# Designed miniproteins, single chains, continued (4), part 22

Each design is a single chain, and the fold is of that chain. pLDDT is the mean over its residues in the fold that is shown.

## One batch from the design tools (miniprotein)

Design m12732
Fold by ESMFold2-Fast:
Structure m12732 (fold): chain A 97 residues (1-97)
Amino acid sequence: GPAVTGVGASVHADAGEIGVGVTTTAPASQIAGVKVTVDGRERKVTAVGTGTSASGNGVAVATAEGTAEDVGKRVTATVTFKDGSTSTGDAGPAVGV
């Protein structure tokens, strides 16, 4: 089934945001939603942009609310696909930018 293949997370404290990049095996057209969790707590996603690579792999960039306190916290992204399946990837500790 479709799966998350990579997650990266950056805290933009001056903007009040966490940017979360996600890559998937499925194209963007099969992505139904993205959930962002910081230290096991769901954050509200305020924006999601998606695209598909020439090889058919999906990319999502999610913006969630964040603060300077989120630097070094564990960020995970869970993608829900249009077939009803979910896949979770782990960015590890969020970096400040």
Scores: mean pLDDT 83

Design m12733
Fold by ESMFold2-Fast:
Parts: C-alpha cells; sequence; structure tokens
Structure m12733 (fold): chain A 85 residues (1-85)
C-alpha cells in the first residue's frame, strides 16, 4: 500500500532561478513529485506530492512542522493539502 501526502511549499525569500531549480531537483530525488510551480518576482511557491511505501512512513508523520530546505538556507512553511491512504 502506497501512502500519499500533498504539500504546498512557500519560500518567502527571493532565490535565483538556478537555486530554485536545484531545490526542486533535490525534492524529486527524495521521492517528491512536483505537481505545480509558481514563480513570481517576490516569492516562490511549489506544490509537491510525497509517495511512501507501506511500513516506511505514517502519513500523519509528514504533516506538522515548518522546515529548512537543504541548500537554500530558507525556512519554508509547509501546508498539508491532502492525505491519502
Amino acid sequence: KVQTVTLKLEQTDLATRDTFLAWLRGLEAEGFEILDVELTDDKLIATVRLRAEEDTVDPSSLVTEDFRLPATGVTVTRTVLEIKE
């Protein structure tokens, strides 16, 4: 059974395009699926989906805290949009 959690990630600091792309590639390498990307002049927003195998994670464990993304140096607020069993 594959568990799926959809997250919305908002970066509050402006980053260069290359930094943003490197960040997204990092997420894909860690099992995130990129669903949507919005780039504006003042912020970056990405909607991503994480798929996890049974016995790897509990979906509830993926949902609760702000975190710092590697290589960006920026704290990102995440919002859980959808949890599927």
Scores: mean pLDDT 52

Design m12734
Fold by ESMFold2-Fast:
Structure m12734 (fold): chain A 102 residues (1-102)
Amino acid sequence: NEEIRKLSKEAVEKVKEILEKMKGGSDEEMAKAVADYLAEFLRKNKLSKEAYRKVLIAVAGVMLEFSEKVTELALQLLAEKVPEYADEFAHALMMVKGELSA
């Protein structure tokens, strides 16, 4: 789906921008900024669980290259902010921990 691909690219680029601007800050501050952005992104775009899963997979991949700890914290904070999508965040966390093969 072209729309989901464009949304995934937008989310990835913005998350990269957030992480770059916050370099040298605490893991908790970086994780919170990413979680706040992703929660707002979900609300703004009214994404289905399936569409959001694809966005989260793309974002998690980029965040893993930056920091596994920040990635895990961000997904945990995101689950607290949007409990309706907790299963999608749990799936992304399992990918981060290497418990799932894509």
Scores: mean pLDDT 80

Design m12735
Fold by ESMFold2-Fast:
Structure m12735 (fold): chain A 76 residues (1-76)
Amino acid sequence: EPSKEEVKKEIRELVEEYTKLVVDYLKSQGASQELIDRFRAIVEKEVAEIEKMSHAELLEVKEGLKERIEYLKKQI
């Protein structure tokens, strides 16, 4: 059973992967650097909220991110 800190680390790694996939997609659609920077800023704010989450909530977030990343990889 992973510790709460281990789950937070895994979530941060998944967020980096997710962010890269979305940014690469946005660039392919001709998005401006300003729009990309705003997206990154929103992600950073959401990641900060992870510090307030329970262990159970963190596990749900991790599972959801994995599923979302797999879905994006199939679409691109």
Scores: mean pLDDT 82

Design m12736
Fold by ESMFold2-Fast:
Structure m12736 (fold): chain A 82 residues (1-82)
Amino acid sequence: ELKEKLIEEIKKAAEETKKEIKELGTESEEFERAITNIVENAIKEIKETEDEKKLELIKDIALGLLDIVVGIAKVIAENKKK
């Protein structure tokens, strides 16, 4: 099922994002909440959407948001080295 596959991809990406943030030493409750919100909102939208084109877009947006969270964590980690 497409929806199940997309939800699994998002959940796996979120787990990887959490691990990367932990490795950067920038883990925080704020980042954990942001990641959880991205995942929960994407899952909700996927469950409510029957348009396959929009399902893929929702997944791509969620993955992009997770990448942004990692990017912010990397900037914070880099500034700590300075």
Scores: mean pLDDT 82

Design m12737
Fold by ESMFold2-Fast:
Structure m12737 (fold): chain A 81 residues (1-81)
Amino acid sequence: IVEELEERDPESEEELGRLLGELMELPEVAPETLVRRMKTAHQKIVRENPNFPKLSPDELAKLLLEEAKKLPDDAEPEAPP
């Protein structure tokens, strides 16, 4: 069901992964792996930061990059409830 939304913009996720690779200084990592790590980091940030919706896009991006750098390549997003 959530995959329907991802199917709408498959290229945007791949491009996002490439940009993340550059920002994290990991251009050698597959875009799909970086997107997975970012989704995992995003879920962690949302859980641990109740003020998440008040963050600017720039602050959110910095937090996502910092948390994603801590994750292994095999990190998967937390299953939704």
Scores: mean pLDDT 59

Design m12738
Fold by ESMFold2-Fast:
Structure m12738 (fold): chain A 100 residues (1-100)
Amino acid sequence: SEMEEFIRKRVTRYYEVAKKRPLVEKTAAAEAVSRFLGEILITNGEIIKDFFPDIKSEDIPVLLSLVLSRNPDLGNKLKNATSVEEAVKLLSEAFNLLKS
């Protein structure tokens, strides 16, 4: 719930920027997903570490990459997300798989 709200706020911020730019190969929602995942990587997981207290912050980006690699249908849905709501749902699913 709190994690989903955090994801929604971040994705919405990137979505509002992305929808104003010409995109050739992806939706604004998919671009927002890419930007949020990039922020997680560039911060070494710091921005979401409070949702994963049993994982070292620096391991979060690597483990997320592994989750998406092991779940290609989820990864493909994220790359083709058409709305903020869909992106939040799929990212929440990926984050819950990371907790497992």
Scores: mean pLDDT 85

Design m12739
Fold by ESMFold2-Fast:
Structure m12739 (fold): chain A 76 residues (1-76)
Amino acid sequence: MSEEELVDILKNSKDPDELYAAALEVARNKIKHPEIIEALKDLLLNSKDPRVVAAAEAALMVVDPELANKLLKERY
């Protein structure tokens, strides 16, 4: 999957399985793309699906651990 496809899925998809798969792909390939990081932040804070939230958290911990730790402290 290209970085452009990952950005599109993470920003626009309403399918939890598609969002989950895209977030895991970001984590596995350590994709440090600014739009992907912003989309993962939005999913972590606003997603209603616990699997999507967990995958976004895991991906952020890999690509931007400082941001992930800040968001987790603010949320919990």
Scores: mean pLDDT 82

Design m12740
Fold by ESMFold2-Fast:
Structure m12740 (fold): chain A 94 residues (1-94)
Amino acid sequence: SAKDEAISEISKLVDEIIRLLVRTRPHATDEVLEIARLAEELIKKIREDAPVEEILKVLEKMRELALRTLADDPEAAARVEELFERMEKIIREL
């Protein structure tokens, strides 16, 4: 289904963000775990057909945390922002 395809693509994008964070900030364990928790909440809201605005609020919390974690690395921050923009587009097309 379109929803299952969206969840699959979002899961791949989340995995790429987590891999980038672990590579760039190997000591940011708490931040990585919180991003993983927010990703589970995001996917749950998509499965439950939550309003797009609620799903986007969870995505924004993940974005803010990831960008704070990468504040000293503008190249990594720009890459993570591109991945979040792709997730936002997928969510808005639900």
Scores: mean pLDDT 89

Design m12741
Fold by ESMFold2-Fast:
Structure m12741 (fold): chain A 84 residues (1-84)
Amino acid sequence: AEEEVKKIIKELEEKLEKLKAKLLEMGAAGVSGPEFKKVLYEASVLGVALGKGLVTDQLPEEIKEKAKKEGEEIQKELKELLES
């Protein structure tokens, strides 16, 4: 059980790093529309879920609150899996 949860956490960390890299590439390309916001939201949810916080403080408050809430739910599920 513990080793399986560690694998899940590692996969989520790898996904977060890929999303961060994608955000840097999109920013360099001048992409700032809905696709950028979607990737930024997904990265922020994973950052909170992994206890690393939001990717950036430049998120709109509404998106920050939603990302924190979803990330905290995932973090809670991961803790419950570790306790089983």
Scores: mean pLDDT 76

Design m12742
Fold by ESMFold2-Fast:
Structure m12742 (fold): chain A 86 residues (1-86)
Amino acid sequence: MEARQRAAGERIRALLAPVEPAVAEEYERLMKEHNGDLEKIEEELRRKLGITDEEIEEMEEAARNNDVEKVIEMLEELAERIARFA
């Protein structure tokens, strides 16, 4: 499970980086609530923010294809969703 926990931790950091510290308190709450289970925390954050696996794949594909404009648009949409969450 270590590989999955590491990957989940990296995805959580990527999701929160644009809006930290605005959601830092919520992240700490989730860490305590789920006893540091990064996979569960990632699932809960994605559920609350309405982020689908398809959106993550689309963002990764845009990044690989150097589609900077699409990556920025997706980050802006994510920031708006996080602002409503906080």
Scores: mean pLDDT 64

Design m12743
Fold by ESMFold2-Fast:
Structure m12743 (fold): chain A 94 residues (1-94)
Amino acid sequence: KELEVETLATLALMQLSLVAQKARRDGDEETAKKVEEVRDLVMEAINSRDPELLREAAEKVRELAKEHQERGRTDDATVLNKAAELIEEAAELL
């Protein structure tokens, strides 16, 4: 279960990093910063073994996904929603 939590978190962090990199490449520094702030929250939650903080991070990722969807960035929204699912599963296993 410990290794599974770390694997799920790592996959989610990679997906968040990809979205942040794409946003920065597109000149959307504000969005990149928001995604990076949530990534940092996920890392803190894993380090502290805090399932409530992971659930909070997942909610923030879901909010970012909705913002991307509303802007027509459907591929990014899909990646963010998958990251949120991984974070939610990691929280359940803690």
Scores: mean pLDDT 85

Design m12744
Fold by ESMFold2-Fast:
Structure m12744 (fold): chain A 100 residues (1-100)
Amino acid sequence: MEEFIEEMMKAAGNKDVEKLKEIFDKYLAEHDELTLEHARVLIFAASNLSPDEAIELIKKALEKVKLTPQAYDRLLKVIDAGFKDHPKYEEIKKLIEKQK
């Protein structure tokens, strides 16, 4: 668990999209859902990538994450803070709203 977070943060700092996707896909293959904290780390990591790459990674995370309505509200706030000016902002916002 700690190793996953550390590897994701390191890859995000290096803007290594390939490594981020590899770590993420490996984690999802071993787990059916993510905690809110892991979802936050993924969104934070994605925000350090190009906007298009970040949006695609967030979409993959949301497809696998089962959260409470309160957790989705918190994710929406993170998206609002990080992607408000992005062309795909409304698409990602609708994805999160549909999962509530």
Scores: mean pLDDT 67

Design m12745
Fold by ESMFold2-Fast:
Structure m12745 (fold): chain A 76 residues (1-76)
Amino acid sequence: TEERSRTMIGVDRALSAVQDLLSDEQLLAIGDAVRAAVAAGASPEEVIELFREKLLAAGAPEEAVEKAVELIREAV
């Protein structure tokens, strides 16, 4: 419960950090998929991996992806 709330905070921060790099449609799709995984009980590591995969598939630079991933790690 507490870990899930922290993971969600990290996800919201990470999405905000990449908002200028992606379209509104890409942000919505990635946000929905990652938040659904958190709600389903995915571990922080599974959430980080999914988020990394989705951002890279959307064309975000690896450097920006790793910075966003660190925001999730910091929240957990």
Scores: mean pLDDT 82

Design m12746
Fold by ESMFold2-Fast:
Structure m12746 (fold): chain A 107 residues (1-107)
Amino acid sequence: SAERAVAQEIADLGQEFLDLLGRELGDNPEAAALAAELERQIRALLLLVGEDAPREEILAQVDALLALMREALALAEADPSVSEETRARLAELLARIEALRAQLKEL
């Protein structure tokens, strides 16, 4: 379904965000904790997609993922060791998922 395709793209972008967070902030224990929660939320989203769950359940799961991503971005922005390029890429991934979430809501 179109809903499944959009939700899968959100999960894929979430995984890119998680991989970048782990690579660039792996030595930060707060980032490590957020990364673990992000991995759990991405797996939960993929499970809902696989089960052909109602759109409202998928949207709620995406909202939970976005909340954690915003916390991770704020952590990266507060860390002076994090490059501007990394911050920009994390913000870009978050914005792309927010756009896909809006698209999913309209389906």
Scores: mean pLDDT 87

Design m12747
Fold by ESMFold2-Fast:
Structure m12747 (fold): chain A 64 residues (1-64)
Amino acid sequence: AEEAAKKGAEAARKAAAEAGKRSGTPAGQLTSEHEGEMGERAVREAARAGKEPPTTAEGVGQAS
């Protein structure tokens, strides 16, 4: 929903900012690629968390 999407985007931005701090350590071109990859994972993780309620799949895995 709209609220979940905004929450996910905010979490993704925070994660990307933290990844940027880490990639600031090495001074190379690969740092930008690494930051991008971490940002992509953060966005995907935030989107998944925003879609799934915290009680449903956050703590327990899917076992059918």
Scores: mean pLDDT 55

Design m12748
Fold by ESMFold2-Fast:
Structure m12748 (fold): chain A 71 residues (1-71)
Amino acid sequence: VVEVVIEVDARTGKVTAESAKAAEEALASGQPLRITLVFVGAPLPAELREQLRALAANPAPEVASLRVEER
């Protein structure tokens, strides 16, 4: 299992270069992933929160867990 933290700018949806590289390396590992998505800079729209909640409840087979955080 590999843990990866992905920081996303909540206003633009852009991922930081560091987070993008970490995600690429984690995916290349072939191991089940524990993913934490950290949205920074703005509150998430209600629709996006619902989509992320649904995704966290039914993660893809390669994802061992998905957690969403807002800052």
Scores: mean pLDDT 75

Design m12749
Fold by ESMFold2-Fast:
Structure m12749 (fold): chain A 80 residues (1-80)
Amino acid sequence: MEAMKEFNKKMKEEEDKLLDELAARYGVSREQVRNLLKEAYKGGSDEAIEVAAEFAKKYGTNTPWNKEILKRYEELKKKK
């Protein structure tokens, strides 16, 4: 349990840095990037899924949420 908590804290910090990088890249706030990720997890717009996939690719696919987002993005690409 403690090892997982330590790992989660480190991953949270990595996530924070990546959110700031994506916010700067898209010219939006960190809160807006967070909201786009949230919408993508709920099966939001194609744009939200694309942003979330970009996040998952850079953050890494080690979390269940990131794996699910990449799966949805793959399905979206196949439908086009």
Scores: mean pLDDT 66

Design m12750
Fold by ESMFold2-Fast:
Structure m12750 (fold): chain A 87 residues (1-87)
Amino acid sequence: KVEALVKKLEEAYEQFKDDEEKSIEAIAKVLLEEGAPEDLVARLREAMLLRLASRGFASHEELVAAHPEAVAAGVAALRATEAWIEA
């Protein structure tokens, strides 16, 4: 169920929270092991890596102002992942 998946994702994040790239890869691995489609995981991974590469922004609002299309794509990937978890 959703609660068990969320706990696994939180554990993956906490294990590598000081290494954001490894954290992203650990989250992707958990999603793939739980049966998420490879294309969905790839899109989510790209969205998370884009956020990491956009370091130097003091706030989420600054990131949205600088890269609105990329942020919209990332939000769409997150919503697709949420829909898969709820299915």
Scores: mean pLDDT 66

Design m12751
Fold by ESMFold2-Fast:
Structure m12751 (fold): chain A 84 residues (1-84)
Amino acid sequence: MSAAEALREMVRELEELIRKTKETGDEKTFNELANLVSFGSLLLSNYILRKETEQAKKNKDKEKILKLAEEVIEMLRQEADRLK
């Protein structure tokens, strides 16, 4: 698997968790989404976004986590395109 393919797979996982978080609203799915957003921020070396994600997770701020997840998806797509 190429690095670009791995990043695109992560984008698919984030999109699925966003969908589930919007549909179910359960705490487990929210925590899984927040953790993956935090990890994606780390892969992008975006420490400000990671801090914002950890704070939103602590505050159980679903709307903020969904917004940050969409930002991470866009950045991961751009990085995947750069790596090809």
Scores: mean pLDDT 84

Design m12752
Fold by ESMFold2-Fast:
Structure m12752 (fold): chain A 136 residues (1-136)
Amino acid sequence: KEELELIKKIIDGINKLEDVLIQAYRLVRSQDPALRPEILAKLDEGIKVANEILETAQKLLEKSTSPLRQKFYQRIIDVAKRVIDALKRLKEAVETKSPQEALAEFERLRAEIGPAVANEYLRLKFERDVLEKELE
């Protein structure tokens, strides 16, 4: 039961992170320098959510007794760390570069991290469904 609840928490966290990043992307895409404080606030929220995902995945790894599931949870940890690093680089670009360069950095983040997050999200949804059936 605890493993299922932690998996659900990571799925919810990824959904929340996506919503925050969509909001940030819409602001960055406008290229309006007056929106910089709002963009930075959204990126700080995204970093906080990504750190919560990382902490939950670490707890999930610690509580798992299955070597196969431990490898899966380690991949989630590795992806979460890459997301946090990418968001921190994007935040620095928003703070120090032009709006056009910040947009280019956001597109780079989407290309580098997007597929990895999508793949782990689908795997998490399958593992959730498997565990729900095992608990029936």
Scores: mean pLDDT 88

Design m12753
Fold by ESMFold2-Fast:
Structure m12753 (fold): chain A 91 residues (1-91)
Amino acid sequence: MLEEKIKELEKEIEEILAKGKSVENLEKIKELIKEIGELHIELTPEEEKEEERKRAEAGIKTVELEKMILEGAPLAELAKKFGVSVASVRA
């Protein structure tokens, strides 16, 4: 059941992306990524939970970055907020 729920949430993200990128759609995708991450952590052996948590956090940060780009934030501000170099944001 949990694996099926994860697949449904992943499908919902794909459907939202198919509708186009908007701030509202990216916020919804961020919430779905949080829920998927929580389910993955629940299914993950104790030894791997930290790695799974880091993957979920990375996914959320990626959506947040996409949202800021869509909102017209400059690359320097994006690099500053995410603690990465401008080259990392551009790539």
Scores: mean pLDDT 70

Design m12754
Fold by ESMFold2-Fast:
Structure m12754 (fold): chain A 50 residues (1-50)
Amino acid sequence: KEYDYESFAQLPQAERDAFARKVLEAAGEANPSDATVADFVRRFERGEPR
């Protein structure tokens, strides 16, 4: 998928969390914790998705 990292940073927190949770679950992360979701969001906002 192709995303504008700048556009992602403009999304409301709830939408960013929902997006991160879906991506983590699709990648095989079973039951991602709130901390894992928040860490993913921060890294994605910086353009460092891993």
Scores: mean pLDDT 67

Design m12755
Fold by ESMFold2-Fast:
Structure m12755 (fold): chain A 78 residues (1-78)
Amino acid sequence: MDEQEKAIGEKLKEFVERVMELIKKGDLEKAKELIRETAIKESGVEPSDEELDRILEELPKLLEELEKALEELEELLE
């Protein structure tokens, strides 16, 4: 049923987790680069520094929400 959506969700979580790890390590430029490349590939538009800062600010909350959503899904599956 939602196997494709689950796989996409896991890829998104992995991507967000990678960016978060780069932020925690202080590699902000690598984090911004990953976000920039992904945004260009999906929207065809290069995000501004202000947009990147906004995304980075939202990443901790997004990762937390994704982790909770996946945990709820796994609880329902078990």
Scores: mean pLDDT 72

Design m12756
Fold by ESMFold2-Fast:
Structure m12756 (fold): chain A 76 residues (1-76)
Amino acid sequence: KKEIEEFLKKLKTAKENVDKDYERIKAEMDRQVEAAKAADPELYKQLETERAKKLSDMEEVKNRLDKEIEKQIKSL
């Protein structure tokens, strides 16, 4: 049981780190998209698409971690 608790602690730490990275990357990409919106409409559309894809990929990672955490908790 100690091994499961230790693994769960590591998963929670990994999730927290991904959550912090997500917010940081989101804020950075939001600024880039906003800057492009005023200066270059074509670049704006490209950056908005890239932003949506990047954030979607990160949300998938977060969801996988959440599911694994929940699975480990139910195993305790």
Scores: mean pLDDT 82

Design m12757
Fold by ESMFold2-Fast:
Structure m12757 (fold): chain A 68 residues (1-68)
Amino acid sequence: SKEESLKKAIEQLEKASKLPKDSREAYVLAGSAVLGAEGLNEEERKELQELVNQRKFDEAIEFLKSLV
């Protein structure tokens, strides 16, 4: 479901936020979170991608929480 996919994405972003920002693992987790976030419209997906690209993981988490 959308809610389950967004909760999974939030978990991945929370893990990424605890890693060094420049680590490959943080990039992989954040990328997986973006790809796994189902049920987003184009504008919501763009906002999530921009926040992740800027390493604003805490803001990305709060954004996804607002959509569940």
Scores: mean pLDDT 81

Design m12758
Fold by ESMFold2-Fast:
Structure m12758 (fold): chain A 93 residues (1-93)
Amino acid sequence: MKQLEEEIKKAKSPDQKVVEEALKSPSTRVRVIAVMNADAETLRKALKDPDTLVRVAAVIKLGELGDIESLREAEKDPDPVVRATARAVLERL
């Protein structure tokens, strides 16, 4: 619990280098929070996360930033939920 709180603080850091380190956390929850505070470069790294939930969150955030090229890469994701999310986000841009 105490360790998780420290990792969540890193995920919310104004320093993108610290947010990128938070993406290496073993906690899916911490990595999702890091994605919500990540810049475009860090979000592109999150698209390679082993957890579908983290990749979906990265797709949504990349859509908010208008990163069309990264969204097209997400359409090739092995998980149909990630692919459907990327298409839905692209259609609303």
Scores: mean pLDDT 82

Design m12759
Fold by ESMFold2-Fast:
Structure m12759 (fold): chain A 81 residues (1-81)
Amino acid sequence: SMVENHANAFANGVRFNDEKLILNGAFGLSKLKPSEELFNALVNAFKGLNDEQLSRARKVVEALLSGDVKELALKAIESVA
């Protein structure tokens, strides 16, 4: 799905420290409405990250996302940490 594609792009950007992929993923996520599907996609995407990468994900989410989507992404990180 488009939701899974944006979540995976963001997570892969974080995994490899790929700024372009991070920005594209964050932009895609910012256009989505908060939903259970989005939360589950973020949880599944973040499960593949190690502790250092999850720390980076948290920092990037704080910098690039806002509102309810930011809150969902932070909850997803917390649930896999």
Scores: mean pLDDT 87

Design m12760
Fold by ESMFold2-Fast:
Structure m12760 (fold): chain A 66 residues (1-66)
Amino acid sequence: SLKEEAEKLEKSAKTYKQNADLLLQGARQNPGERDTLLQNAKEMQDKADEYEKKAKELKEQLEKDS
């Protein structure tokens, strides 16, 4: 169902956001790797945003079909 798909996308987005937070923490603790870790954090955050947007669109579609 679209509801189950939206929930899975939200869970995936949350996981990517958590990974981004860990990479940001790593960047603060490891100045020598800062630029690489910040770039990886940006990529994880971008994926989180994409998944959150898709989940929101599916939820809005479900409300219209109600």
Scores: mean pLDDT 84

Design m12761
Fold by ESMFold2-Fast:
Structure m12761 (fold): chain A 86 residues (1-86)
Amino acid sequence: MEEELEEKKRKEELEKEIDEGIELIERGVETVSTLNLLKRGEITPEEAVERFRELERFDAAERLERGIREGRVMEAVEELIEELYK
């Protein structure tokens, strides 16, 4: 009974670790894709901010939104790309 509960906990912990790994990769890929679309002019800076918020990349969304307000969109995009590709 106690041994079976421990095995179940180990399986849940492993599944959680795999899930967290996949989520990190997925968020990374979609963040890069969003930045590339923005660079190509296929999406607006405002749309890119919304996409970053959907990806829970609030840091990226805030930085880009600030770039929009200050008229420094391309600078914000470059900063985000450098941070991701380093």
Scores: mean pLDDT 74

Design m12762
Fold by ESMFold2-Fast:
Structure m12762 (fold): chain A 91 residues (1-91)
Amino acid sequence: AEFEARLRAALASGDVEALERVMLEAARAEGAEIDPEKLRALAELLVMAARGAAPEDLVAFAAERLGMEVRDEEKALAVAERLVAEAQAIR
């Protein structure tokens, strides 16, 4: 996939700006509009996951920066653990 290869390269580099740019291009290709602050926060979250951040730190970051409500902490932590594992596998 066009954007998947570019996203993987940006994640491997740890460059938040590069990742944000690829994500913005992907969103535009789908006709989606995204809040630039939320797009930046999502790029930072993915780079944190790729660097092996603690799942608890990812959940806290998502709640603070993306305005996500954590109603089930165990499920949120399980999702964060999976995200870290997947991001680490890309690197």
Scores: mean pLDDT 76

Design m12763
Fold by ESMFold2-Fast:
Structure m12763 (fold): chain A 95 residues (1-95)
Amino acid sequence: SSLEEQLRRRRELGREIVEDFIIGAAENLIAELKREGVDPARIARLQALLDQARALQARPSLSAADQAQLDAILRELQDEIDRAIIERAKELSAK
């Protein structure tokens, strides 16, 4: 097997792990927001992004354009997760 194929496969595996992590974290965030019964507009936006990410992941092959779209969606999901972490940290740190 070529070194190039091995490096490509390792890169793909690393990418899948990161994608699955972000998707799982987004699912958990949506579940928490739904349980709290707050911010229905944020829940709807997160759900739409999650559905788009899953639809792209489910494709048998991704074009460069589809991959760029998935990357953009995952960045938006990560930003929302980071904001939720910061807000929770502030609440826990309140004196």
Scores: mean pLDDT 82

Design m12764
Fold by ESMFold2-Fast:
Structure m12764 (fold): chain A 110 residues (1-110)
Amino acid sequence: SEATLRRMEELLRRLEELLREIERAVRVEKDHEKAMELLEEALELVEEFLRLARSTGDPEIAALAEEVLALAREAIRLAEEGRYEEAVALLRSAVGLARGIVELARARLA
């Protein structure tokens, strides 16, 4: 539905903003505690994004959103190991995939 697409677009914008804040926390501020808190917030948004993706009824959109969740979970695991640059790179990939999902949803649902 148009409402589902709008909510997915809003979550993507919030994820893109969080990615920028996480990159700043890791690379500029060197604040690993803040980076972890922001990564956990990003995971919550990705879980909501997957719930919306599943609600579309499109199995391909759902499967791709499950891949976004897997990438976000692995980013947190890497950050817990102190591998923050790798965590940022993986979250960037997750956000990129989420963008592709929104474009696919727009083409199929709008």
Scores: mean pLDDT 90

Design m12765
Fold by ESMFold2-Fast:
Structure m12765 (fold): chain A 65 residues (1-65)
Amino acid sequence: PTDFELKVGEIVRKITLLSVEYGLSMSDALSRLTGLSLSTARRYVEKLGRGELSDEEVDELYARI
């Protein structure tokens, strides 16, 4: 796996764990985990699902988790 793939995997793992543990949506979990607004978190979750995250966006999310 690439460094990019490892970071994406860790982001998804932490979002999923928090979502399941607290009964949150993926966007709510990401917002809480990173401190980003819910609107920003929704956009990132949509991009994650489509494989459209940039290296810069992945690095930003990874730095916040």
Scores: mean pLDDT 88

